Designed miniproteins, single chains, continued (3). Designs and how they scored, part 50

Each design is a single chain, and the fold is of that chain. pLDDT is the mean over its residues in the fold that is shown.

## One batch from the design tools (miniprotein)

Design m9723
Fold by ESMFold2-Fast:
Structure m9723 (fold): chain A 103 residues (1-103)
Amino acid sequence: MDAERAIEAARAKAAEYGYELLEAEYDPERRRAVAVVVDPNGAVGRGEAVAEGKTLRLTIHTLEDGTVTSATVELPEEASAEQVGRAAGAAAVAGAAQQRIEK
């Protein structure tokens, strides 16, 4: 159930920004979600979110140049599977948005 909810949250987040979810995974033991999305212009991004108590650690992969960016978000309460999935989806969207379409 948690894995399904995390994947659905990632898909919903991608859809909010007009992206399509290509792949998503959730590991409940590690509280880790991964999402891969594509934008309407064909730019692909990969995002990862790991929950550590009330902290979400995000990893954004820009597939064009292999750039990896990290971010940390502090929540008022311990992260749910849905919040981890949504964060991974958002990170993937950010990665896709950073790509150069012409190159």
Scores: mean pLDDT 77

Design m9724
Fold by ESMFold2-Fast:
Structure m9724 (fold): chain A 90 residues (1-90)
Amino acid sequence: SLTVTLGDGFKLVSVEKVGDKYIVTIDAPEEGYHTVTATPANDGLIEITVYDENGNFLDGYSGKETTFKLYLNKGKNILEVTNVSSLTIS
């Protein structure tokens, strides 16, 4: 299972498991770069792709670092999350 923790002003809309991935929908309080901390579920790369509410690509991360930044829109963002057991966004 994926644990999601969000900073002040964020709202968790949904978390859905689709195969080996999680689709996480969040409402962000402001547009811009936000700090992400991710704990890997297994060996290999952490992969996160951010889409806007219309499904257009915004940003992504692929790597072994557990703290990084992702660009989010104000309001609805859709995150495709691979190889993560715990996700914190602030």
Scores: mean pLDDT 93

Design m9725
Fold by ESMFold2-Fast:
Structure m9725 (fold): chain A 110 residues (1-110)
Amino acid sequence: SMVQERMREILEKLRSDPRASPLAYPPDTSLLPNYLSRVPNYVSLELIEKQIEEGKIKSFEEFLALLRQMLDGVKRLLPADAPVVADAEALLEKAEEEIREEERRLKEES
């Protein structure tokens, strides 16, 4: 769908952001061996990409829910003042703005 194409484009913008580096893939298990025990449903940008490609998420609301889940996972694993928490918050805000802009364009072009 057009929404799935736009979610892929927004995700590519997020992945290209320098703040995305620590969120791009699951944590290194040699450094955080218990992360899955603490956050069984841990979400990385790689997982979000896979869910879009497999057609498992089809709306901007579902896309934002996964990004919020990613932020919640990071907050559960790391101290609140960790740079990665701020990075995850910034990426969520960026995604919210990209989606708002896309919804505005769709309304104006319809």
Scores: mean pLDDT 80

Design m9726
Fold by ESMFold2-Fast:
Structure m9726 (fold): chain A 74 residues (1-74)
Amino acid sequence: SLPKVVKVQLPAGTPLSELGERAKEAAMSASGVSADNVRVRTFTTPDGNIAVAVARDEDGQPVAIAVASDVDLG
């Protein structure tokens, strides 16, 4: 099956640590996998902060991807 994709929008200026935590929680919630099977990366860009969490199953296959960002498009 295709991995689930979840997006989490947070207010501009949200700390990278909070974005990473929210992305990890979203990936775990979407997939049901344990925290040990979620990998998080955080990025600072000129426009804002982004965190990406990838949840993998026991076979190493991606089952959920969560993106948390504080980029305000409005």
Scores: mean pLDDT 82

Design m9727
Fold by ESMFold2-Fast:
Structure m9727 (fold): chain A 109 residues (1-109)
Amino acid sequence: MVTKEEILERVQKILDELRAKGLTSFKSVEEFAKSIRATWEVLQDPELFARGLVRLLESYGLSDEDRATLLAFAISQLPAEVQPTILEVLRTLLSPETFAKLEELLKRL
């Protein structure tokens, strides 16, 4: 079973790989976290947030496991009260395998 520390290290590695490809500019996990929180403060719509994030990560060409990792981290940055609603939207957008990986990772964050 992966630890919270291992998940955060993987998020950093994914961000480093995306930055090397010119797909994103986030230099740290904390910079990415701040961007996620700022986006939520503007949108405050779980469906728009979930759909927008899935579309963005699909555009990056990530593996299912890396996509699940970034989604789990992003959701963990949001208020606990809105996480269940976002998860229900994601259940309709993701494959069952990717969604199961996301749920397992989110439990460790």
Scores: mean pLDDT 84

Design m9728
Fold by ESMFold2-Fast:
Structure m9728 (fold): chain A 64 residues (1-64)
Amino acid sequence: VRDAALQLAIDRGVSPGHAEIAVDQALKSLREGKSREEAIDEAISAGASRNAAIIAVDSVEEVL
């Protein structure tokens, strides 16, 4: 699912390096049972922009 979420985020305009940070954090947060809002906030805290965090969380949710 990581590679599928990464590809979706990149296709939606996130740079590869930022997509890796945002997707890895989103996968961790969502697998831990955190909400979409919490997952977005944690991705931002990990260094993603708000837009990249939203795209990454949405991409991960689509492939989980």
Scores: mean pLDDT 81

Design m9729
Fold by ESMFold2-Fast:
Structure m9729 (fold): chain A 102 residues (1-102)
Amino acid sequence: MTVKDLFDFLIDLLLKSGSTTREEAEEILKEMIKEAPKAMEQLPAVYADPSLTEEGRELLRELERATELPLDDIAERALEAYKAGDLPLFQAYLLAGFYRLA
């Protein structure tokens, strides 16, 4: 799987919402990529939160690890997490991929 396969999948998901055009979906993805570095800058504050569960900490560790992976590997892992119904893990891989593309 490639980064293009992931983008095509995300555009299809947005289109299935019934409220977006392809052009609007592409703009949403570009904005998510642009904002990803700002989200990553908030990680130290999230780690400092005493209410953060061990499951949440493991998810954040996987997010940080994923930023060091090849983009195609991040895309494949994101799609596998989605197919498994693991939406938090899917979102973590999406953030890692968007951060790498920013």
Scores: mean pLDDT 79

Design m9730
Fold by ESMFold2-Fast:
Structure m9730 (fold): chain A 69 residues (1-69)
Amino acid sequence: ADIGAGAQAVGDGLKGSTKKYKVSAEAARYGALMGGASEEGARLVGEHAEKEGVLDAKVAGEIVRKHLA
């Protein structure tokens, strides 16, 4: 359930969404990997979610676009 929410948040961010999602840092990291991010990009998305306590879809999408595998 949590991992699916992370994948949806990253997918929405890649489509230009600015919504914030309450997901764990682990779910955010896996969502970034599913979105095509490198390991470095996934780490950065996870760190963002951990620091903010929420995953900002816009920020996640921007990180994934800059750090594609």
Scores: mean pLDDT 80

Design m9731
Fold by ESMFold2-Fast:
Structure m9731 (fold): chain A 82 residues (1-82)
Amino acid sequence: MITASNIKELPLEEQIEFLKKFIEFLIKVEAFSEDDKEKLKTIFNAIPKEEREKVIDELEKEFKDSEIGQKAIEYLRSLLKE
């Protein structure tokens, strides 16, 4: 089982796939709680800072038609300031 601490050890492509799969899961269950935000933040912060904006742009293209997806993208954009 992949844990938050192990995500940083993954190749960048695998980190991005894990982030995408988590957002897909949130969309499927129609949930976006504070606990979900903390998990999303943990996964996102495993990605190198210089790649984060590009990752958000790709996620926005993929999840633009989902309300939960848009909320996740807006949250991730807010994290770019941190």
Scores: mean pLDDT 78

Design m9732
Fold by ESMFold2-Fast:
Structure m9732 (fold): chain A 69 residues (1-69)
Amino acid sequence: SFMDELEKLREKMKSLSPEEQRKALVDFAKKHGLDPELARDAFDQALKQGLSLEQAIDATLGVISGQLS
């Protein structure tokens, strides 16, 4: 399911660099028919606001999962 793949992605992200994390989030959005630009912008915006990498990942996953209506 989407939620199972989200949890798998979250675990995978812990071993990636920030650039690889950004790419993984964008690729995940593309795979699930979500806006890859929104994923990129959400991650970049979270980091700009001073969130940690872990918080930025969670914020981005929240934004892209919120597109599923």
Scores: mean pLDDT 78

Design m9733
Fold by ESMFold2-Fast:
Structure m9733 (fold): chain A 100 residues (1-100)
Amino acid sequence: SMAAEELGRKAEEIAREAGASEEVARLIGDAVTGLAMAHAVGDEAMAAAIRDRSARELSRASGVPLETVEARLDAMDAAVRAGDEEAALAHARELAEIAA
């Protein structure tokens, strides 16, 4: 989905602006893209799998505790599910700042 990919690109840009590494910014962008794609087709199981995988990858890449990353990804997922682009991007920025 072009809309999902656009939201993911915006999230990656915001993460880089917030001082995240290239790897962390890319992982945040990929998570946002995947969540937006899952919610566009109503696939809650896919969204849950993306959150789990992304939390583990982000925790490993950043050194941030898994529980902290999970809480932020859950908030970001809820915003994406609601179609709230501004809230989703704000959560992406906060996650990037914690990981910087």
Scores: mean pLDDT 89

Design m9734
Fold by ESMFold2-Fast:
Structure m9734 (fold): chain A 92 residues (1-92)
Amino acid sequence: SSLSDEELEKIIEKLGYREAYEKGYKEGKEKVKKAKSIEEILEVEDEFLKKAAELEKEGKVNEALAYALGFLDAVTEELKKFAEERKKAAAA
């Protein structure tokens, strides 16, 4: 069976990479909240990819993955908000 997001989070916690996940989520959320367009969100994603690549260069592949997942969760939440705002604008 495919892993759910909840199952993946539990695996990250057991591996001791929860701090990396929380860091990615917090940094992603703080930056994406300031974004007023999809284009600005994509710029935040580029910065995130550079930080993940630095962890991979240090051989910290699992930490990079945990950081990536935290960031992606934050981005996904903000993209959902932009989609809802667009639906409201289209209904007006």
Scores: mean pLDDT 72

Design m9735
Fold by ESMFold2-Fast:
Structure m9735 (fold): chain A 79 residues (1-79)
Amino acid sequence: SPLEKLRQQLLDLIRSVASPEVAAELERDLNFILDPSTSFETQALFAAGIVAELSILGKDPSEATKLLKEILELIRKEQ
């Protein structure tokens, strides 16, 4: 699905800069965003957290921000 492709692109981005332990934490946060029980406010907060962590790890936040925006737009269309 388009959502799974975007999720995989974001995970590949995370794995390119993060340790395995940090990558696993960010994958759990991403899975929490994708959980249909998670509120829109909480989804936005966790998405901002992922972008902030990637920025700290030296990755340009623009790519992660774009991918997360596209993921959130697809989730909102399906709910």
Scores: mean pLDDT 81

Design m9736
Fold by ESMFold2-Fast:
Structure m9736 (fold): chain A 95 residues (1-95)
Amino acid sequence: MEELGEYLRILAKNGIAKAMLYIAVLNSEGKSEEEKQKIIIDYLELAKDLILESDLPEEVKKELVEAIDKAIELIKVTPADEVLELLKEVLEEAD
C-alpha cells in the first residue's frame, strides 16, 4: 500500500490523471470487487492515453506513464476496496 500511495500521489498532482481517478472512484460505487478493479484500471489506461497525446513535456509524460504502469501492477494484487479508500485519501490530499 505505501508504494501504491506514492504512485497515486504523483498521479493526483496531474490534472488529467486526477480527473480520471476521481471518475474511477465515482463509477466504482455499488460495483462488485472485480468490476471495481476493472473500472480503476480502465480509467488509469485512459489517463495514460490522454497524457501521451497531451502537450506535456516528454520528461513529465515518462514519469506519469511509469507511475500509471506501476499503480496498475499494484492494483491487480490489492483488494479493490483498499485501493478505493487510498484513492479517496490521496484525492482529498491533492485539493
Scores: mean pLDDT 85

Design m9737
Fold by ESMFold2-Fast:
Structure m9737 (fold): chain A 66 residues (1-66)
Amino acid sequence: SMMDLQEEIGRIVAKYFPELAKSLGKENAQKEAIKIANEAMELSKTKPQEEVLKEMEKKLKEAAEK
């Protein structure tokens, strides 16, 4: 369900947030995480959940390496 997707998105964000915050600072990390989560929700309209979560995790890793 959409709620289950939101829960999984939250779980992945929580996993990568410390690395994002270290790289970008807390405020910018929060903005980037929200942006990536919103992109994942939009992508979920056309792609399977598993693919959406993989793409989101990739984007979070790439953002942390900035």
Scores: mean pLDDT 82

Design m9738
Fold by ESMFold2-Fast:
Structure m9738 (fold): chain A 75 residues (1-75)
Amino acid sequence: DAGEALELMRIGVLNVILRNNPDLSEEEKKKLEEEIEEHRRMAEELRATVPDTRTREEILRSLDLYNELLEERKK
């Protein structure tokens, strides 16, 4: 299932971000972990549904949110 696969890829990306950014605050790391769990739940739901391209936009949105958090931290 393409939608499920994209959610799993998103989880992988977020895990890499967590590993490679030890300078993140505990609160920022917790938010990323919570986002990983949310995408994990979405992957479970997508197993029972027809996948669509919405998942791609969700991945891009998650990356944008992470970049915004990093910019706020720099200020």
Scores: mean pLDDT 68

Design m9739
Fold by ESMFold2-Fast:
Structure m9739 (fold): chain A 56 residues (1-56)
Amino acid sequence: SESEIISTLQEKYQLSQDTAQSIVDTAKGLSKAMGLPENLLQPLAEMFADVEVTYS
């Protein structure tokens, strides 16, 4: 679920809830645009979170 992905990003990457929500929203937008299945949402969000913590 989306809430579980947000919680995972907060715990694993030490992100705030707002930052994790923004990453999930970005991943959802891209997933919808590309027609990706729901099971790829978490890996995609984690990829964006990794980029965020690397460059922030």
Scores: mean pLDDT 80

Design m9740
Fold by ESMFold2-Fast:
Structure m9740 (fold): chain A 72 residues (1-72)
Amino acid sequence: MELPEEVVKAMEEAERYIEEERYEAAVHILLQLLHDYPDSEEIREFAREVAERLREEGKEALAELLLQALER
C-alpha cells in the first residue's frame, strides 16, 4: 500500500529519533501514526520493528506501549 508523503516523513523522523536515542519522541510519532492509520500493514510492521529495537536498548516499557497499540 502507498503511504501519504506526510506519513513517510513521520516514519523517517521516528527512525532518526531512534538513532539519536530519543526513544520517547519516536514512540510518540508511532502511536500517532497507529491511531490515524490503525489498519496500515506498513505502519504496523515498522512499529513492530521499532518495538524490537526498544527491547534491545532496554526500553521495555516503551516497547510494551507500541505492542499494546498494535493489539487493538
Scores: mean pLDDT 81

Design m9741
Fold by ESMFold2-Fast:
Structure m9741 (fold): chain A 75 residues (1-75)
Amino acid sequence: MVLEIVVELPEDEEIELRAVGLALRLGAEKIERLSPGVLRFLFPADIPEEKVEEFKRGIEELGGRVLSERLVPAP
């Protein structure tokens, strides 16, 4: 199981790079662009809740929002 978080961001390369950098620092294992401005992040299922909150906060600070958060089978 992994934690999948899908986010919507402003369509801006700098904002996307900052979101990717934050996710990698917090332990994201996979990052995928689903469409312009929509990114999927996969984190370990055992990621601390405080790190999940930090990621969500960072996304909001970049002008983005969380579209979904769920546990999924590892790819």
Scores: mean pLDDT 85

Design m9742
Fold by ESMFold2-Fast:
Structure m9742 (fold): chain A 96 residues (1-96)
Amino acid sequence: SAMAEANRKAVEERLGELLRRILEDLEGTLEEIARALEELRRLGETLSAEDQAASAAEILLRGLDVALEAAKKQGFSQENIDLIEEVKAKVEELLK
């Protein structure tokens, strides 16, 4: 249990840092995702039609939804849950 708590805290701290970085430069994060997707397509990887058509914002939103559910199940801090929801809200605004 002590090791599990230490591992959870380390994951929470890394996630919090990543989320704050995304909030500071959402455009740059979306450009990085778009570049990675372009590189994967160039490698000839078989992607689903949905994934091939997906924007960087749609990919990030899917990742944030998974992260939010996982954070709630693992009992992450409210601060980290709020950060995920804040990033998600900003990405959703771009998709409207």
Scores: mean pLDDT 77

Design m9743
Fold by ESMFold2-Fast:
Structure m9743 (fold): chain A 59 residues (1-59)
Amino acid sequence: MDALRARVDAVNAQLATLPEVTDAQERQILAANGLTPAQVSALSLLSALRGETPPYVLP
């Protein structure tokens, strides 16, 4: 979980520097960091349940 969290934080930092990101670009950035959209969604849910705030907030 911690390693996955660190990778999500790195991806979110990259995405936060971009004004717009397409779904294709997002998938490519996730893949380059060894993450799938499902893993990001699962980690975001887990962080919310644990009382942690995600690096970026999306509903």
Scores: mean pLDDT 60

Design m9744
Fold by ESMFold2-Fast:
Structure m9744 (fold): chain A 80 residues (1-80)
Amino acid sequence: AMEIMKSIIDGLLEKLKQAIKDKNYDEAIELAEIIGEFIKQEEDEELKQEAIEKLREIAESTENPETKKKILDIVKEVES
């Protein structure tokens, strides 16, 4: 169901924010990759765009250049 997918993505996005806050960048990159796979499977374009936008905001919140680049690379792949 669409609501279940949104709930999973939102939960993973919150874990991603926490990993970045804790400077656990390896976990953050792994979470971003998992989120990207869920976004690729999302059929609702509005929910997909919302998740992509949240990923961009999280990427912009980090001062770690490698983590930011990795998350933005995932955003580009899911936008394709």
Scores: mean pLDDT 81

Design m9745
Fold by ESMFold2-Fast:
Structure m9745 (fold): chain A 73 residues (1-73)
Amino acid sequence: DPEMKEAAREFVLKAIEGKIDDETIQEYIDKFGDRLPEFKEEARKVAEELASTVSGGTSGRILTKVDAVLKKL
């Protein structure tokens, strides 16, 4: 689903920038509802893809930041 993949990409980029707050978490819960498990899986894939394009501690920081916000979903 291209819309799901694009939303997952936007979420991951906002998470990396530290722009995910509790209001944003609630918006994604409301938007995806029963599809949250699918969204979380796509977001993890996007985070892993982005982390693979960078080296060293930056890769680990991306994965840690995204995992922290995904746990709130």
Scores: mean pLDDT 81

Design m9746
Fold by ESMFold2-Fast:
Structure m9746 (fold): chain A 62 residues (1-62)
Amino acid sequence: SAAAYEAAVAGLGSPDERTRLAAAMALLGFGDSERVRAALEAALRTETDPTFRANLRRLLGL
């Protein structure tokens, strides 16, 4: 499932907001919660869209 994980991480940077949300939700399906959390935190550091930043913060419990 490394390819699926990599695709989901790449999707977090998509210009399409629906793709970014789908990518974040797909990452939550992975069993490695610490790895998923790290990916979501990295996405939050570079994300400029305030709506998606709010969604990432909620997923991280912020």
Scores: mean pLDDT 77

Design m9747
Fold by ESMFold2-Fast:
Structure m9747 (fold): chain A 91 residues (1-91)
Amino acid sequence: MGTARVEIELVYRGDEYGERGRILEEAARQYAADRAAAIEAATGSPVTVEVEEEEIDGNKRILRIRLTAELPGPDLPPVRERFEHDDVSYE
């Protein structure tokens, strides 16, 4: 039995605990949940979801969500999906 892994990263800069940051993180979590549901439906295998948050120099935040599923066959290379926002909003 092999393992499939998908790692979703949201990277953004700006004010911490701002509503925009919360919306971005909420959207990333929803995207990960949708991906997990799709993998589970396609494979018939449960998906394990792990979430990690990191802050760099107080102005850059990284949200990592890891999805792991067991598949028949060999391990698959991990897939990484990255969403970057420079957090520059010119209204």
Scores: mean pLDDT 71

Design m9748
Fold by ESMFold2-Fast:
Structure m9748 (fold): chain A 87 residues (1-87)
Amino acid sequence: MALEEALRVAEEAIRLARATAEAATSEGDRQTALALERRAQEVREKAIASSKRPDAEEINKRRLEEARRLLQAARDLGATVARQQAA
């Protein structure tokens, strides 16, 4: 179900963004990670709120795509932070 997948992906994005914020050595990277965490939380809340609507499946399919984009952004930032810490 699109809702379950959207929640799972959004929660992974939240978790990764939070971990990246904690690992970040620059204020800019930390603030970017915190912004990604907030956006992923918003997607999660909106997916849950939409679950009772007749068009919930179509709406949550779009929420899933948004969650996937946020997860990718969190992964890209996490890779940058990890590379900086490994050096």
Scores: mean pLDDT 81

Design m9749
Fold by ESMFold2-Fast:
Structure m9749 (fold): chain A 81 residues (1-81)
Amino acid sequence: DAALAEALAQAAEADKVVQEILTLPEEVREKAVKEFQEEAAPYLAAARAAYEAGDWAALAEQLAKIKELAKEILEKAKAEA
């Protein structure tokens, strides 16, 4: 299933970015994690709904949005560190 494979790929890429945020210095990490939790909340809710519905294409789309948001937050945090 191409849609499921894409969703898994987006999830793996998002996880790598989030793990990189978690390696930042504590002060910068806490701010980045808080910003990610607040800004990602609607996409995480949509991803959960897609997962529960078995809609792998919608899941992949929401995970891609979460990944891009995490990348933006990581780059901003690195610039502030």
Scores: mean pLDDT 83

Design m9750
Fold by ESMFold2-Fast:
Structure m9750 (fold): chain A 55 residues (1-55)
Amino acid sequence: AMAERRAAIEQAAKASLEKLGADVKGITVEETTDPVNGAPVLSVRVKAELKNDLK
């Protein structure tokens, strides 16, 4: 369940970024706990290259 959710988010993020013209190099999805209210919090870090004339 959690692994499936992470995979779905990773694929959605990649597709959205590619639509915006980004070359996705890596995506990291982590679940943490909010220290204030104890709620589960999702963190997504993306490394992508934006297209430009100097690349």
Scores: mean pLDDT 72

Design m9751
Fold by ESMFold2-Fast:
Structure m9751 (fold): chain A 98 residues (1-98)
Amino acid sequence: MLSEEEIQEAFRTFLTLPPEQWKEILEALRIINQDERASQQLVELLIATTGKSVEELIKELEEALKSGKEWVYVPFLGRYLHRAVVEELLKLLKKQLE
């Protein structure tokens, strides 16, 4: 179970690291995805900051991945992310609908 400090650091890494450091972003997201409380907090943060539902966030990520590009623009984050990061985020969001 992650501490509050570990959750905050993982969120900071995911949201603020340059896209070029995608391996570190991916690892932070994997850490979040392994902890139910951290996953729930990230989803709540994304809903609060975007005004979108989980289903709308999922649809936007799925649409972005259809391009087949390695670097994918994610409109609700206003940034490019590596495809592997987008796929991990999609897995995290889909778990919240279960």
Scores: mean pLDDT 85

Design m9752
Fold by ESMFold2-Fast:
Structure m9752 (fold): chain A 58 residues (1-58)
Amino acid sequence: SSEEAKLVSEYIEKIGNAKSVEELEEIKEEILKDERLSEETKEKLVAYIDSVIDAMKS
């Protein structure tokens, strides 16, 4: 759980520093393939990335 919390913080930082939709899609793929994250955590991070992508496309 503490390790997962650290991973979540690292992913949120990467998402916040992303400059393009392509970079966000790469981060999304990394999250989906990360066996250290629970399915619930992956779903929440993916939803967050999707909202950022939508904001960039608007």
Scores: mean pLDDT 85

Design m9753
Fold by ESMFold2-Fast:
Structure m9753 (fold): chain A 57 residues (1-57)
Amino acid sequence: MEEAARKLAEKLGISVESAKDILEAYLAGDEVTLRVAAKDLGISLEELKKIIEESLK
């Protein structure tokens, strides 16, 4: 989790704490939280999910 959160934080330009919240929402299937995060970041929900998946590899 920590490594994935760090990679996601680096890719999105956000804090590791924010990246952890996004990863937890993704794993829980919380699309509402993910949609809000994507809008705040200025990207699509689909693009956010793709970046998360790449960070989990």
Scores: mean pLDDT 82

Design m9754
Fold by ESMFold2-Fast:
Structure m9754 (fold): chain A 130 residues (1-130)
Amino acid sequence: TDELVSKLRQAAKELRRGAELALKAVDLLPSKDKTVRKTLMGMAATLRDAARRAKLAAEYLQKGDLDKAREYMEQLMKLAEELRKLRRKVLEGAKKVKDKEVQRLMQEAAKLVERAIKLIDEAYQLLSSL
């Protein structure tokens, strides 16, 4: 249980950091880059939702409420699938952005998303063994 809770809490931190970097990239984007802006804003919102579900899953696991923990984990897995799609769009968008700092922020956000998804997948495997 401690390892599972630790992985979910770490995932929540990575997801929140990813949202912060995505929003920093939005702030630096030219107003004309509407498509990239929309993708980054969508990823930031999904990352915040995923972070909340990861935190709730960890909280209910600590309380011994496995049914609620599984419910939040199922929601988190669906958000992880959306994040895989958004991550690919962000990496493709980064290739088209001229500002190197914006490109770097987008690439860093995508790396945090990848690490968070790995932690979520590992947490799901551990929960499935309970």
Scores: mean pLDDT 90

Design m9755
Fold by ESMFold2-Fast:
Structure m9755 (fold): chain A 106 residues (1-106)
Amino acid sequence: APSPRERSIIDRLREQELLDLAARVEEQFAIEDPVERARGIAETLVEEVAKHDVTNEARLEILLGLLEGTSIEEEARKALEPVKQAKTKEEFEEGAIRRLTEVLTA
């Protein structure tokens, strides 16, 4: 079952009226394995951010905006800071997915 931390993400996305993204994250709640579920949530959020044709620093700010007001906001801010230095979009995506997965499984 999804953790209170994972549920706080859906609640906040709904408050921000990001209903399509919230529905895509909620689909990941069907994954029984906690690590695979956390990875699915992280991939969904990072893929949404990666659509923006902006710098990796700006992508990080968008991702942190999606997590603002969630129970993981401060932990995610600290864990994700190094990804702003990624040289490619792919390095940003891989780094952000890994770090956010670690935060969600902590």
Scores: mean pLDDT 88

Design m9756
Fold by ESMFold2-Fast:
Order: structure tokens, then sequence, then C-alpha cells
Structure m9756 (fold): chain A 61 residues (1-61)
């Protein structure tokens, strides 16, 4: 699921297995996939949540 992929990405970053840039890149890839289904209200909400998370991580640079 989208949530499982998001959790795996965040966990890898928190464990130091991937860099901040790699985590942001992975989130951007998930965002691009979700954008293709943004006409669905559930996917539109997930897209907004991904945008906010990416912005939060970008501020850590």
Amino acid sequence: SLEDRLRALVTAYENGEISLDEAIAGLRELQAEVEKRADDPDYARQLENLRLLIESLEREK
C-alpha cells in the first residue's frame, strides 16, 4: 500500500540507511504516482500529506 511504502521510506531515513536527499527523492516518486489519481478525494488528501512531509524534510537541508 501507499502507507506501507511511505513507512518503509521514513523508517530507512530514521535508521540512517538512506540520506535526506534519497528520502526526499523517494517521497517525490510516491507523490508523482499519487498525482495520477488525484481526482479521487482519498488520493488528493494523501497527495497533500506527501507535499507537507516533503516540505518539512526540505527545510532540514
Scores: mean pLDDT 77

Design m9757
Fold by ESMFold2-Fast:
Structure m9757 (fold): chain A 87 residues (1-87)
Amino acid sequence: MVEEVHIEEEGKFSSSEEILAFLEEIWKRVKELSKTKEVHVKINLEYKGKKLYIEMHVVKGELKAKAKLIDPEKGEKEFEEEGPLPE
């Protein structure tokens, strides 16, 4: 059985560019670790009072991801994706 790795990250950001850079860094770590390990990811982001929660599970070259965006003024949006691990 492959080794499991859990990644739990949180951050507060002032720009969408900072969020994208942060997510790109986590994605690089996930891609590297997923070559030899099962990877579980939980991310909690805050931007201008909005909260983004992301969960990812990568196993045997397959990705399952879900995200929840909580905007106090606009409500909640949920996103879900499953499929082969993108390059």
Scores: mean pLDDT 77

